Designed miniproteins, single chains, continued (4). Designs and how they scored, part 29

Each design is a single chain, and the fold is of that chain. pLDDT is the mean over its residues in the fold that is shown.

## One batch from the design tools (miniprotein)

Design m12985
Fold by ESMFold2-Fast:
Structure m12985 (fold): chain A 96 residues (1-96)
Amino acid sequence: SLEQQLAALAQQSQQLADFYQQLADQAPTKNPLLVQIAQAAQQAADGALNKDGEKLLQAGQQLVDLGSNKLPSPFNQAPLTLGQQAIALGKELLES
């Protein structure tokens, strides 16, 4: 169901946000990319929890851009997958 997909996206996006935020906090030098991934994933989690289709579309597009243009394999896989899911669910919410 849509509710189950949103709950799963929220949990996985929160895990991605927490992971990259921890990496950013532990980095010996400031790395803006880690913060950008954490923030985009947090926006996807918040959008899914609040059923905010516009926020999910924006966050999903940011995650897809970061995965496609900024991250090497295999680090690109989770942002790409979650970003694509956020875009799909965001569109579904806006069509309802």
Scores: mean pLDDT 89

Design m12986
Fold by ESMFold2-Fast:
Structure m12986 (fold): chain A 56 residues (1-56)
Amino acid sequence: GPEPSAEETARNAKIVQLTNAIINNDQEKVEELKKAGITDEEYEAVKRAADLLNEM
């Protein structure tokens, strides 16, 4: 089947790290990931998803 691109794989890895940082309230890691290329839009989307999971 079609393999995910290297960019998609790297992006997905950063999103997983961001989700874990938000769940653990690790603000230092959130800031590091933002400096590493996470956009404000990606951060808001991940935060909403993490908040939804905590409510379920």
Scores: mean pLDDT 76

Design m12987
Fold by ESMFold2-Fast:
Structure m12987 (fold): chain A 78 residues (1-78)
Amino acid sequence: DKARELAREMYEAVLENPEKAADIVKEKVVQAYEEGMSESDIYEALGILLQKANEDPRVREAAEAGASAGLDALAELS
Protein backbone atom coordinates (compact mmCIF):
# COMPACT_ATOMS: atom_id res chain seq x y z
CA ASP A 1 0.00 0.00 0.00
CA LYS A 2 1.80 3.10 -1.32
CA ALA A 3 -0.11 5.54 0.89
CA ARG A 4 0.84 3.68 4.09
CA GLU A 5 4.49 3.41 3.00
CA LEU A 6 4.66 7.17 2.31
CA ALA A 7 2.94 7.94 5.64
CA ARG A 8 5.42 5.73 7.55
CA GLU A 9 8.40 7.39 5.82
CA MET A 10 7.04 10.89 6.57
CA TYR A 11 6.30 9.97 10.20
CA GLU A 12 9.79 8.53 10.79
CA ALA A 13 11.46 11.59 9.23
CA VAL A 14 9.32 14.00 11.33
CA LEU A 15 10.10 12.00 14.50
CA GLU A 16 13.84 12.38 13.75
CA ASN A 17 13.66 16.14 12.92
CA PRO A 18 10.39 17.60 14.31
CA GLU A 19 11.50 21.24 13.85
CA LYS A 20 11.85 20.63 10.08
CA ALA A 21 8.53 18.76 9.71
CA ALA A 22 6.96 21.25 7.26
CA ASP A 23 9.97 21.17 4.88
CA ILE A 24 10.37 17.39 5.14
CA VAL A 25 6.71 16.61 4.36
CA LYS A 26 6.61 19.16 1.49
CA GLU A 27 9.70 17.56 -0.09
CA LYS A 28 8.26 14.05 0.23
CA VAL A 29 4.89 15.13 -1.24
CA VAL A 30 6.61 16.80 -4.23
CA GLN A 31 8.84 13.73 -4.76
CA ALA A 32 5.88 11.32 -4.59
CA TYR A 33 3.91 13.44 -7.09
CA GLU A 34 6.88 13.64 -9.50
CA GLU A 35 7.34 9.85 -9.24
CA GLY A 36 3.74 9.37 -10.40
CA MET A 37 1.92 8.68 -7.15
CA SER A 38 -1.76 9.66 -7.42
CA GLU A 39 -3.12 12.73 -5.63
CA SER A 40 -5.59 10.48 -3.78
CA ASP A 41 -2.78 8.23 -2.46
CA ILE A 42 -0.75 11.26 -1.32
CA TYR A 43 -3.86 12.75 0.33
CA GLU A 44 -4.50 9.41 2.11
CA ALA A 45 -0.86 9.33 3.32
CA LEU A 46 -1.22 12.83 4.80
CA GLY A 47 -4.42 11.69 6.56
CA ILE A 48 -2.61 8.70 8.07
CA LEU A 49 0.18 11.03 9.26
CA LEU A 50 -2.42 13.28 10.98
CA GLN A 51 -4.06 10.24 12.63
CA LYS A 52 -0.67 9.11 13.99
CA ALA A 53 0.00 12.66 15.25
CA ASN A 54 -3.18 12.57 17.36
CA GLU A 55 -2.11 9.25 18.95
CA ASP A 56 1.50 10.30 19.71
CA PRO A 57 1.79 13.48 21.84
CA ARG A 58 5.61 13.53 21.37
CA VAL A 59 5.26 14.52 17.69
CA ARG A 60 1.67 15.81 17.52
CA GLU A 61 2.45 19.49 16.84
CA ALA A 62 5.25 18.73 14.36
CA ALA A 63 3.23 16.14 12.41
CA GLU A 64 0.22 18.51 12.25
CA ALA A 65 2.49 21.26 10.84
CA GLY A 66 3.99 18.76 8.38
CA ALA A 67 0.62 17.49 7.18
CA SER A 68 -0.66 21.07 6.73
CA ALA A 69 2.42 21.97 4.66
CA GLY A 70 2.03 18.75 2.64
CA LEU A 71 -1.62 19.52 1.84
CA ASP A 72 -0.63 23.03 0.71
CA ALA A 73 2.13 21.59 -1.51
CA LEU A 74 -0.27 19.02 -3.03
CA ALA A 75 -2.80 21.80 -3.81
CA GLU A 76 -0.04 23.84 -5.53
CA LEU A 77 0.99 20.81 -7.65
CA SER A 78 -2.59 19.95 -8.64
Scores: mean pLDDT 82

Design m12988
Fold by ESMFold2-Fast:
Structure m12988 (fold): chain A 110 residues (1-110)
Amino acid sequence: SMTTIRIQMLLLAFFGEVYVLIRQAQKKHPDKKEELEKLLEEIAKVVNATAARLAALEPGSPAFRAEVAAFVAQLQKLIAEIGKYDPETAAKIAALLAELQAQIDALLAE
């Protein structure tokens, strides 16, 4: 559906911004480059897996909403891990996640 495509585009845009922020954090903290790389890889896996599962589900169904909630919960855990290395970068990603969640909720309310 168009709603699913829009949500997939929002997930992709979110990941693009996270990618830039983590790359900047790696330059700021070269000693933590490997740890930040591992967290970026885990975020990519969560985003890709969520996008694939959402494509198979009816938009706004209980299963669809549960997948979105699981995505947010997984990202919150990964953001907390980033915060151990760069609290400012973690706060920026948390703000992006909150914006993404609000945009998804708005699309599902249509």
Scores: mean pLDDT 90

Design m12989
Fold by ESMFold2-Fast:
Structure m12989 (fold): chain A 84 residues (1-84)
Amino acid sequence: AAQAELDAIREWFREKLREIALTELGLSKEEVDAMSVEELSQLIRQAILEGNEKVFEKAGEVSREYSRRLHALRAAHPEAFSLP
């Protein structure tokens, strides 16, 4: 259960990064689908450093929601995140 929920949260995060790149960075769907999470994160970081306030705001919202989902998952499945 916890693994499937963690995978869903990670997939949601990946899709949100792709959405930002597609809508705010002028990338095509084909380009976005070919990129890794690391490459998408680097492009988003570069846009923020260049003063793109909209990307900064959207990336901040995604990061906060990702953290909330991870904390909720850990609270619901504490045994899955504790070593013996």
Scores: mean pLDDT 80

Design m12990
Fold by ESMFold2-Fast:
Order: C-alpha cells, then sequence, then structure tokens
Structure m12990 (fold): chain A 98 residues (1-98)
C-alpha cells in the first residue's frame, strides 16, 4: 500500500530528519498551520525523503483527525485528492531513480 511504502521511507530517515517530520506534524496537531506550512515547504525542497516522511505522518493523522489534515492542505492550496496524486507521482519517480 502507499502508506506502507511511505512508512518504510520514514523509518530510513535519520533521527534528526524524523524529529523535523514529527515537529511539522505536531504543529499541525496544535493548529499552528502557518508555521507548519512554512516548515513543510522548506523540508520538501531540501530532501524528497522528508516530503515522503511528512506524507506518511499526514496519512496517519488523517485516520485520527481528517478535518485537521484538510485544514492544513487547504492552507497549502490543495485538496487531499490532489495531495495523494502528487505523493504517488513523486514516489514512483523516486523509486525509478533508486
Amino acid sequence: SLKEKLKKIYEQLTPEQQAEVDRIVELIKEGKLDEAVELFSRAGVTDPKLFFGIAYKLLELREEDPERVEEFLKKMGITFEQFEKIVKAWLEAYEKES
């Protein structure tokens, strides 16, 4: 499944990268969405593995609090359906480069 592939990438992150991913997700949980958007945008530009780690944690959070995830993605200017399509496309490209 998509979530299992993303989980594997998250587990391969360094402890420092996992802490960065976890910090972004904690900001989302706390409703600090503007700060979360800023950190997510910086992380995703620097390392695609960070993007996939965040995607994994967002899929987990969506099972617990779908409205919070939708609020975050709305701040990013995208729907959850668009987000899932982006994640799938980038993951396929990433797997072909590995």
Scores: mean pLDDT 84

Design m12991
Fold by ESMFold2-Fast:
Structure m12991 (fold): chain A 100 residues (1-100)
Amino acid sequence: MTLLNEEELKKFEEEKKKFVEEQLKELIERLSNPENLSEEEKQFVELVAMLERGEPYAEIARRLGISEQEVRTFVRVLEEARRLVGELTEELIKKALEVA
């Protein structure tokens, strides 16, 4: 088995950044029409709003009917998105808070 070299890791990071950027842009566009949001997208908006208010993860999990582990996983995904495409991630969070 060949370990990924630094050039392969850089290419992987660039591809991951592009994928995350495209996903964030699509979600921001959907949030611009809040009447057309799916139930999952509405749940995402509520999750972001509760996280920004500093609600405990256990309380967020209980209100949304998901596990605390899923809340923690979502927080890690948002932190990774901020690392890769911070400006778009902040725009997404602002849009979610406006819709919530």
Scores: mean pLDDT 78

Design m12992
Fold by ESMFold2-Fast:
Structure m12992 (fold): chain A 101 residues (1-101)
Amino acid sequence: SKAEELGKKGVELGQKGVELGMEGLKLARDSKSISLAIAGALRGIGGIFNGQLAIDAAEGKLDISEETALKLGEDAVADGQAGVELGQEGLELGKKSLAEE
């Protein structure tokens, strides 16, 4: 189903957003790089959470409408994509902040 496809994509992107954000946080030495790394990880968590709900609904494990499941899948992809973008920015700024020490 479309909800399951979007949910799986949201989980995949969300996992990547968390990974990038956490890597950025390890390197971060200023408030801006810390904030972006955390934002990437948090949006990634949103992608994972909403994506799993969309998958569970599509598999009949969660009693919600197909319309709501599709919306959760769409939100999961949006959160996952934002997590990757913010996490990548946080990682790059984290590397730069560490190099400037």
Scores: mean pLDDT 90

Design m12993
Fold by ESMFold2-Fast:
Structure m12993 (fold): chain A 85 residues (1-85)
Amino acid sequence: SMSYVVTEDVSKIPELVAKGVPVIYKAKTGSTPFGNAKTGGEVKTAIDRGAVAVRVSLSGEVGKQFLSLVTQPAKDAGIPVYIEE
C-alpha cells in the first residue's frame, strides 16, 4: 500500500486526492525571477488542489537566490516545505 505520492504534475493532484492519497508536490528552482515566480504559482495551484507538502529541488547557487519565490505560497498556507540540493 502506498503511503503518499510525489508528483511534478499539478493536473494529477485532484485524482490522487479523490482516491485519499496524500500528495507531495515536487517543484524545481530556475535561474530567473520570472521562472521562479511561475513555479511559485504552480506551488499555489498544487496546494489549492490538496497537496499536503512541497518538495523543492535547487538549481545550484542561482536557484537558491530565488527560493523564496517558490516556497512563499506554501509558507503562507502553513504547508511543510522540504528542500533537496
Scores: mean pLDDT 81

Design m12994
Fold by ESMFold2-Fast:
Structure m12994 (fold): chain A 82 residues (1-82)
Amino acid sequence: SRLDYLVALGEAIGELIKEEKDEKKRAALEAISDAVLQHGTADREAIVREASRRTGVPEAEVRRLLDEALARADEIYARRQA
């Protein structure tokens, strides 16, 4: 379900935050999490713009972090549906 996917995405972002050594990238991941809670996942560009605006991290880097979070969320979600 959409809620189960959002839970998996939250877990993925949390794992990435724990693994990330760069303070600005951690802030970007936290901003991505906040934007997902506010906007959902349908408008990726809105998430990227908001996280970039709030943190000063370039949109290209925010997109990369979001793509990594979504890939990990897909893996977590697939495991839980199996």
Scores: mean pLDDT 85

Design m12995
Fold by ESMFold2-Fast:
Structure m12995 (fold): chain A 71 residues (1-71)
Amino acid sequence: NALVLTKEELEKIYKENPEIKVTVGTYPDATPEQVANAELAAKYMAAYNVIKNGDAKKAHGYGSTPEPAPP
């Protein structure tokens, strides 16, 4: 069964674990929507790491915007 976190569950994890770190890599031509999606993906990754490992100080979420399409 794939673990699916609701927005409310994600917010609860971040409220209980404010020490969680999130890092997002952005390509130069990334749109605001792509950046927001990468940030959300990184937040989900960090939350899964908290659930799996129980150590929020070591939980780190990573996200990246897609590579720009060739012209």
Scores: mean pLDDT 73

Design m12996
Fold by ESMFold2-Fast:
Structure m12996 (fold): chain A 88 residues (1-88)
Amino acid sequence: GKKLRQAIGAALVVALGRQGRVSPELVARAEKILEENGYTTEFEREIAEGLGRMHIAIGKLTGEVPEFVYETAEALGVSVEELLRLLS
């Protein structure tokens, strides 16, 4: 569903933030999406991150943009191109 797809991308953004690859402001927006969508436990966030990494890997093999990127970009207030560049 929409909440799951938003949580997948938000969890990836938070994970990239831990690596210093994302601005603190974008990490804060991603954390808010996770909280608003009920992804409040570390375990749920880790599952969402893992699912996101799998979809990114499949997208690299197929050349297709993963569905969650569209809904996460909208929720974060960034372009699909900006988010896809960040996740690649």
Scores: mean pLDDT 84

Design m12997
Fold by ESMFold2-Fast:
Structure m12997 (fold): chain A 72 residues (1-72)
Amino acid sequence: SPKVAKIKEMVKKNQADIKRLEKKIDELRQRFKQETDPKEKTRLDLRILTFTIMKGSSEYTIERMNERIAAL
């Protein structure tokens, strides 16, 4: 089905976005552990939170798309 193919393509795109965000979060967490400046630590923590929210949004999108495929 052309509709199923499009949804599967969107799932793959969101999976790639999650992998990229996970890598960025891991890099920021490593930097956070080594950072001694409290102001910079706060900035890093906020960036980790932002990317974590973005990752959650992509995960939610995949879940909803997979439900649509399963219902077809």
Scores: mean pLDDT 89

Design m12998
Fold by ESMFold2-Fast:
Structure m12998 (fold): chain A 63 residues (1-63)
Amino acid sequence: MITLNKDEIDEIPELSSYSIKEGLLKVGDELTIVYKGKLYKVRITKIENAGTDDEIVTLEIIE
């Protein structure tokens, strides 16, 4: 399981605070991200404090 803060979310092109704030990404969504230089297929399992500076996203690797 991967937990990302707002700054880490904004560093991942496939997963942005804008997409979360606008409701384009939601809990249960599956996407492919680049994390630490490697491709992962992940599912969003939790979003905390959406749209704030304290935003936290939790991802599950689903392979």
Scores: mean pLDDT 77

Design m12999
Fold by ESMFold2-Fast:
Structure m12999 (fold): chain A 69 residues (1-69)
Amino acid sequence: ERKQKLIEELNKTIEDLEKSGKEQADLAYKRATDKFSEEVAKQVAENTKKAIDNLLESRKKKLQEEIDK
């Protein structure tokens, strides 16, 4: 049970990171749209989301390995 609570806390940390990442990406997109063309802003937002997704997948894989071990 104690171990499951720790896993739940780690999962919540990942969810918080996902939410924070989305808010940061949305904010960056809005700022870029004001300063640059929409096409450039869209590319920046897509690249940022791809990087965040890769980081989240890496963290999820590491967490899964900890659970499975």
Scores: mean pLDDT 67

Design m13000
Fold by ESMFold2-Fast:
Structure m13000 (fold): chain A 72 residues (1-72)
Amino acid sequence: ADKIAREAAELAVKMAKEGKSIMEIHKELREYLVKQGLSPTVAEILAGTAAMMAQQGASEDEITERLKELLE
């Protein structure tokens, strides 16, 4: 759980820094999370949350903490 949350947060921040839109970040993260073994429903919620937060300038640590709460 912790590792997946951190990796998703890192990817979200990296993609936001590269100028990707919320929708692009969401799509990439959803695909990544499904490959990590999360259900499509859980992957969608986490991907959407991380994408929105990253686009709003949230730090990797802030996103990681929020995603960990959603996984627990």
Scores: mean pLDDT 84

Design m13001
Fold by ESMFold2-Fast:
Formats: sequence, structure tokens, C-alpha cells
Structure m13001 (fold): chain A 82 residues (1-82)
Amino acid sequence: VTVTAEVSGDIATITVTTPLGTVIGKVNAKTGEPLDSEVLGSGKAGAAITDAVEEGDKLTLTVEAFDADGKLLGTKTVTLPK
């Protein structure tokens, strides 16, 4: 599982890549609040933000990825710039 983030204005696009597919979601870049989500690929994978912590003008999000049965595939953190 890999997690990447790109920030444009007040919106961060979070891309979660799993062996079962790619999940793309949009969150508020300041709070980590989910705004939108899309699942791409051949499998059904999901992702959830389970924590959001502000650290020295950065926001660190904890992201969990899971399969179609709700089994955890992995947990990763991603840090958004201010």
C-alpha cells in the first residue's frame, strides 16, 4: 500500500494504491475532512482517514486501506504542507 497527496488550494487529492486497486479521494487540506472519493482498478479497495494531526504548519493524515470484505490491507501516513 502506498499513499501520495497533492494539494491545490484548500483541497488535497489523496491517492491510495493497493494490490486490489487505486482509491482516489479529496479532502480539506487544512482539516483532512473527506470531500469526495473514487475507486479505480480491477479490484474493490477502500480507504478511510482515521486520524488528522497538525504538526508544525503541516497536517499529517493516517490512512487505512481495506479490501471488499473489510479486511485491513495496510496503514500509512501522509503529510500535507501548509
Scores: mean pLDDT 72

Design m13002
Fold by ESMFold2-Fast:
Structure m13002 (fold): chain A 70 residues (1-70)
Amino acid sequence: MSDEEQRQALADRVIARSTNPAARAVAEALKAGRDIEEVFATLSDEEREAVTRELTAIARAWVAEQLAAA
């Protein structure tokens, strides 16, 4: 799959799993290929930590899958 397709798939999964507006905003940034740090700058520290933990877990799982495939 293209890099854009992968990004959209990951973003869609985050949106589907989380109803948190902050998580959705970050997922939308990923989907658009934007810098997610811009979205994090608008979040409270508590929201940023919660979203960061969720996204980090998803990203690590995806990277592990890519490394296993390579």
Scores: mean pLDDT 72

Design m13003
Fold by ESMFold2-Fast:
Structure m13003 (fold): chain A 65 residues (1-65)
Amino acid sequence: SIEELAEEVVREARRRAPEAAARHPDETLLRWAKKIIEMLLEMGVPEEYIKPLATEILVRELEES
């Protein structure tokens, strides 16, 4: 599900950018991850690439914010 995928993306983002992720509440990170996942799905990205791409995008956005 998108919910489970978003939780995994947030978990990986916390591991890779713990300091940046700590600046945001859990609900904000989950909403952010869901938006990225939905955007990638709308663009036609294959399911197997969604998690790694969403994680890279979220980590990058966290470091830039």
Scores: mean pLDDT 86

Design m13004
Fold by ESMFold2-Fast:
Structure m13004 (fold): chain A 111 residues (1-111)
Amino acid sequence: SMTKEEVLEMIREELNLVLELAKNASEDPRKRAIQETAITIHLAGIYVDFEIFSKTASIEQVEELLKETNKLLNQTLNEVKAQASPEIAAFVEKGINELKKGLNSILEQKK
């Protein structure tokens, strides 16, 4: 089974891709829509990684992963707000808030 450290590394990789997509957001509506879709896919990847880990990990390990994931999500959102347009920052913030709700639901269902 995956370790907490391995899952955190996968989450960091997904969030680095989210940040790069946000920083390089195109003025072309078609390219922008593709970039926003890619951001959504990478955030969904974090949900999947967390869910897979939660199936075999203890409640305590899932709580620790949630705490560390929330720190990374908050850090990434702050970097997006600093480096991207307000429009893409709002899109990412909505996606991160929806992800946080999903991750909390996984933990609550495990209790």
Scores: mean pLDDT 92

Design m13005
Fold by ESMFold2-Fast:
Structure m13005 (fold): chain A 85 residues (1-85)
Amino acid sequence: EELFEAEVKLALGLIYLVTAKLSKDPQAAGEALRKAITLFKEAAKVPELRDEAIANLQEAYDLAEKLGLTDVAEEIRKAIDEIRA
């Protein structure tokens, strides 16, 4: 059950990451990325999904930097650091 719930959260996070990539509005992209951060952090609580969640957060970080979303990029960096601690 816990693993299945975490897999669903990982999938939802990926949907938000794709939504951010397709968004032409930086504000909408930032909101989608913040939702993805929360979902990837929750998925990362399950050890089997931790590395995949980190990889997706790294991709989200690259996107936030490309879009100039400095606050969002810092939130993603902190999320990765928290998961790796």
Scores: mean pLDDT 87

Design m13006
Fold by ESMFold2-Fast:
Structure m13006 (fold): chain A 66 residues (1-66)
Amino acid sequence: MISVTVIATAKPGKIDDLIKALEEAGGQRPLRLDDTVVAAQFTGSQEEIEKALEQIRPYAESIQVV
């Protein structure tokens, strides 16, 4: 199992949709960093995290995994 921090920049007007998608994908404690940027922690297998990223992709302009 791995733990990653996902930092996502929302598409214009999609910040609330992005936060909801992160919560639905199993993101832990979504933290709004700016008007368009949110961070959430994911713990799981590489496959589970990859599927979570696909769930948020429609609402995100960019996604950074650290």
Scores: mean pLDDT 82

Design m13007
Fold by ESMFold2-Fast:
Structure m13007 (fold): chain A 64 residues (1-64)
Amino acid sequence: SQEEAMREAVERAVAHFAAELAAPSREVLDKIVVYAITTFGREYPDLPIDTELVRELVEEAIRA
């Protein structure tokens, strides 16, 4: 599903910024969101991106 594909993009983004997550901040979270959106958009250019969903998934992944 689109949500599963987005969750995968979010997990890749979180892994990419793992070192910066040692000191998590809103700025670091914003970087992760942008990276996830960019990665998803590159793979699925014709699919709409729900930025609010991406932010929620990023926050969920970081809390886990």
Scores: mean pLDDT 81

Design m13008
Fold by ESMFold2-Fast:
Structure m13008 (fold): chain A 68 residues (1-68)
Amino acid sequence: MLTPAQWDVLLDALREHLGLSDAQAAALRARLTSDDPAQQQAALDEVMGLISRLSDEQLVALGRRLEA
């Protein structure tokens, strides 16, 4: 899976482009890095749903940043 730094990049993009609140981003980050597999999976599903709302250009830019 993504590193904590890559999760920060992804959540920052979701906050910027989709209006995700700081509280929602922090809660997702905590769940994505938790020791609870059920919380991790639920947060992953939520993040994937949010990613599907990004434009093609935003997805390309995000992918490039995550590969750096």
Scores: mean pLDDT 78

Design m13009
Fold by ESMFold2-Fast:
Structure m13009 (fold): chain A 103 residues (1-103)
Amino acid sequence: MTYEEIEQQLLDLSNSFLVNDLDKLSEEEIRQFLLEAGKIVDQLSEFKDLKLSPATENALQALYHKLRRIAEHPSLSPEVRELAAKLAEKVLEILKSHNISLL
């Protein structure tokens, strides 16, 4: 998969999920989102030397904040919250590696 394909998948995922309210999603839907987001994040982490586009930077920042909200959501199982927290840490590491500050 090319960087451009991974970037597009991240943008599509971030935009789609930002429209959904957490209380309207099943725990299974949230878990599937976390698994798909995790795959995209792991693929992006392989491109350490490549400069991220502003759109990708914004999508990663949005994803980080969404993952933190999932990790702190009291109605979700501890397993799902832990998965979201770990993925948020991975996203933060990518942002820091590209010298990007959280907004």
Scores: mean pLDDT 76

Design m13010
Fold by ESMFold2-Fast:
Structure m13010 (fold): chain A 75 residues (1-75)
Amino acid sequence: SPNTTAQSMMRGMQGRSQRLRRDRPSMTPQQRQDAISQMRHTTDDMIQSMTQRGVDDSTIQQIRDLGDRTLQDMS
């Protein structure tokens, strides 16, 4: 269901965000840039997929906000 898919995507993004924060202090500048680029593309792909599947705008906005916050933490 759309709700189950959204919950799974949210957990996946939360897990990535947590790992990136843990790893950030040991990252080289290049690894940090690669992680930022990868997270940005992953977030955009998730939003596009959710939009095409008719997921509620409020849920999509939560994914955007989580992605943006993670990118800010990585910068």
Scores: mean pLDDT 81

Design m13011
Fold by ESMFold2-Fast:
Structure m13011 (fold): chain A 66 residues (1-66)
Amino acid sequence: ALTPEQQAAVRAALAEFYGIDPEDITVSTTPWREVEIDGRRARERDLVVEFKDGKTLTFPLLVEER
């Protein structure tokens, strides 16, 4: 999960970029999922951004080799 500090930083950056209130932005992550990349075990998760009007954006966040 995102730390409160990381969540606040992402909200602040998006609020500045879109010119909206950071309190109107919710940031979360999907659960870690196991994947294979080039035959190697890895984990990935996505960042989900939800705006007050119900619009959402999803970004690939991280891939970690195990």
Scores: mean pLDDT 72

Design m13012
Fold by ESMFold2-Fast:
Structure m13012 (fold): chain A 85 residues (1-85)
Amino acid sequence: MSITVQAAFKTEEAAQAFHDELVAIAESRGGLVASRVGKTSAMVRMEFDGSPEEVEALVEQFRELAKKYGAIEVNISVGEEPKRE
């Protein structure tokens, strides 16, 4: 499944720190697909193969990270890759 995290911040420093921590988490889970950091925004997309409970735990972890860095806006999207049948 695909998890996309997007967040906006008041400062470039907060956006960069959030992006760096998200990338580290995505890489540790073996699923980093894409990442970008803007002046006040960060986005990370990852592919994750895990249980729904593990996905929910990751989403909660990402929300807490955004809160830690004072995000103004957070959007977390979870999609299932369609099984090819």
Scores: mean pLDDT 78

Design m13013
Fold by ESMFold2-Fast:
Structure m13013 (fold): chain A 85 residues (1-85)
Amino acid sequence: EQERIEEKAKELAEKLLPAVKELHAKYGAQLAIPEEERDELLVKLWTELLEMNEEEVEWLRKAIREHDEEAQKKVEEFVLEKLKK
C-alpha cells in the first residue's frame, strides 16, 4: 500500500516537475502566484495523479475554489482515498 503510493508519487513528480519549474521560473523564488493560478495548478496536479474523470475534475475544481476549511478537508479526504488504491 505505502510502496504503491510512493511509486505513484515518484512518477507524478517526474511528470509534473517541468510544470512546477515553469511556474517557479515565472514567479521567481517569492512564488507570489495568483490564487486563481494556484487553484488551476492544484486541479491539474491532482487530475494527473489520480486519473480522474471529468465529473471528478469539475467537483475538485469547485471544491478548491471554495477556499473554505470544509472544502479543503473534503479535497484531502478525496485525495487520500484515491491514493490508497
Scores: mean pLDDT 63

Design m13014
Fold by ESMFold2-Fast:
Structure m13014 (fold): chain A 64 residues (1-64)
Amino acid sequence: MRPNSPEQRAAILNLLEENERVTAAEAARALGKPQSTVTRHLNREAAAGAVERIVGRRTYYRLK
């Protein structure tokens, strides 16, 4: 996948700084973006080690 703009990354990281943990649906609503787009960004940040992906009944994301 191509790198996304630094602005999109910053928006996601700022959201995670304001919230202890978020679901992809909550992040999508807060950012005004489709859930599929936000899920892709969150998974990329988790793969990069910037974000922790917590898998359970719901998948949560938080800053590492």
Scores: mean pLDDT 75

Design m13015
Fold by ESMFold2-Fast:
Structure m13015 (fold): chain A 60 residues (1-60)
Amino acid sequence: TVVTTKTETVKDVPAPPSGEDQESYIKRDREVDGTLVHEEVTSKYDAATGKTTITTTKTT
C-alpha cells in the first residue's frame, strides 16, 4: 500500500535582502524496515509578501 502525506506551512522568516524570490528543494529517498520512503521538502520565499512557504511531502 502506498501512502502520501503532504504538509504545507507558511512562516514569516527573515531572508537576505536580495529583492528576488528564493527557492530551495530537497529530495531524499530512504528505506525504513523494508519500506521505501520518499521525502521532498520545498521552501519558497516570496519577495512580494515577505513570507516563506515550506511544503513537505512524504510517500511510503
Scores: mean pLDDT 69

Design m13016
Fold by ESMFold2-Fast:
Structure m13016 (fold): chain A 104 residues (1-104)
Amino acid sequence: MTPEEIARAIRERFGGTGLDVDLLTVAVLKVAGLDLEKAGLKDPEAEENGKLSSLVGQYVLFKVTNDPSVVENPVMKELLEIQKKHGSLLGNPEAAAILKEAGL
């Protein structure tokens, strides 16, 4: 998938859920090692690794309160396990492989 296709897919899936879909798209593109500028996005927090972990935490919270389907997504489940094991998704080749296998 191109960065633009990923941005569109995230907006279609998570738009209207109350999540920041632009920050989520930044997090996904950074984990995948893809160019943010091609998606029309600017990373406001490029140096803050904890922000990606916070976004993943927001998905876990959303699953129990607003949208249980988020936890049923196997990509999100696998990324959460990587985050628990390694503390971060950034620069993690296992996280990048999972996103690639999911077509992201």
Scores: mean pLDDT 58

Design m13017
Fold by ESMFold2-Fast:
Structure m13017 (fold): chain A 109 residues (1-109)
Amino acid sequence: SDAEQLRSQADSLSGQFDSLLDQAQSLIDQAEDLLKQGGSKAEIEKLVTQAQNAYDQASGTTQQLVTLAREAAKLDPSRADELLALARGAEGRVNRTGDRVNSVKKQVS
C-alpha cells in the first residue's frame, strides 16, 4: 500500500540519519577530547567544521523523515503514534547533537 511504501521510505531515511548523526557525534567527541587535552586550535576547528557538515546533512534528513512520517500517519492512522514518535526521536537527537557542536565552537572561538 502507499502507507507501507512511505513507512519503508521513512525507515530508509532513518538509517541514513543514524549514519550521518553517528559521524557528527564521532567528530565532535574527537574535538571535545582534543580540547580537553589542550590540543591545537586549528585541528579542533577542522574537526568542528567536519562535525558541522555531518550535522547539517543529518538535520536535512530529519526534515525529510518528519515529512514522510506525517504523510504515512495520515494514510495509516493506526500507526500514527509510532511514525510520529520516530520523527520526534530524530528531532530530539539532532537538537542535542547541534547543542554539542555549538558548545565546542564557543569554547574554541
Scores: mean pLDDT 84

Design m13018
Fold by ESMFold2-Fast:
Structure m13018 (fold): chain A 100 residues (1-100)
Amino acid sequence: SELQQQLEQKKKELEKLKEEMRSRVPQDVYDEIVKLVEEAYKKSQGKSNEEIYSIFSEALKRIYKLLEEAGLDTPENRYLAQSLVDTTRSIAILEQKIKE
């Protein structure tokens, strides 16, 4: 279906964003960013779109704080973190639409 094609495209986009993040930050920072995003994804299951947006917004704030505390708070890293969160949120929303 069209939604399944969009989902597969977003999953490929997510993997590329993960590779980019992994190349830009130390492994421990990368692992914590991935953990925060995965926790948001798990919390988003079965939630309304409004709740999903709220959950991922909170995850992004935590990632920004992590980048600041690690001395990695650059515009490029903030943009990459935003893209990673937005893409994972899009995957969660698409998966929910497919289950409808």
Scores: mean pLDDT 89

Design m13019
Fold by ESMFold2-Fast:
Structure m13019 (fold): chain A 62 residues (1-62)
Amino acid sequence: SKKDALLKQLEERKKKAEEQGDDELAQVYEDGLKRLSVASDSDVPQIVSETTGRVLRVLADK
């Protein structure tokens, strides 16, 4: 259930990034989605943390 909610949120954030023309940010969310979709529930917090860190890095480099 928590994993499903996070998958939904990443899909929505990817869609918004694509709508804004931010291909790099959309790719970060796509990678997070792929990793999260095959992950066990115990791996979810680490994948979310890593994806968030990559998002912040992309935004900081602009």
Scores: mean pLDDT 81

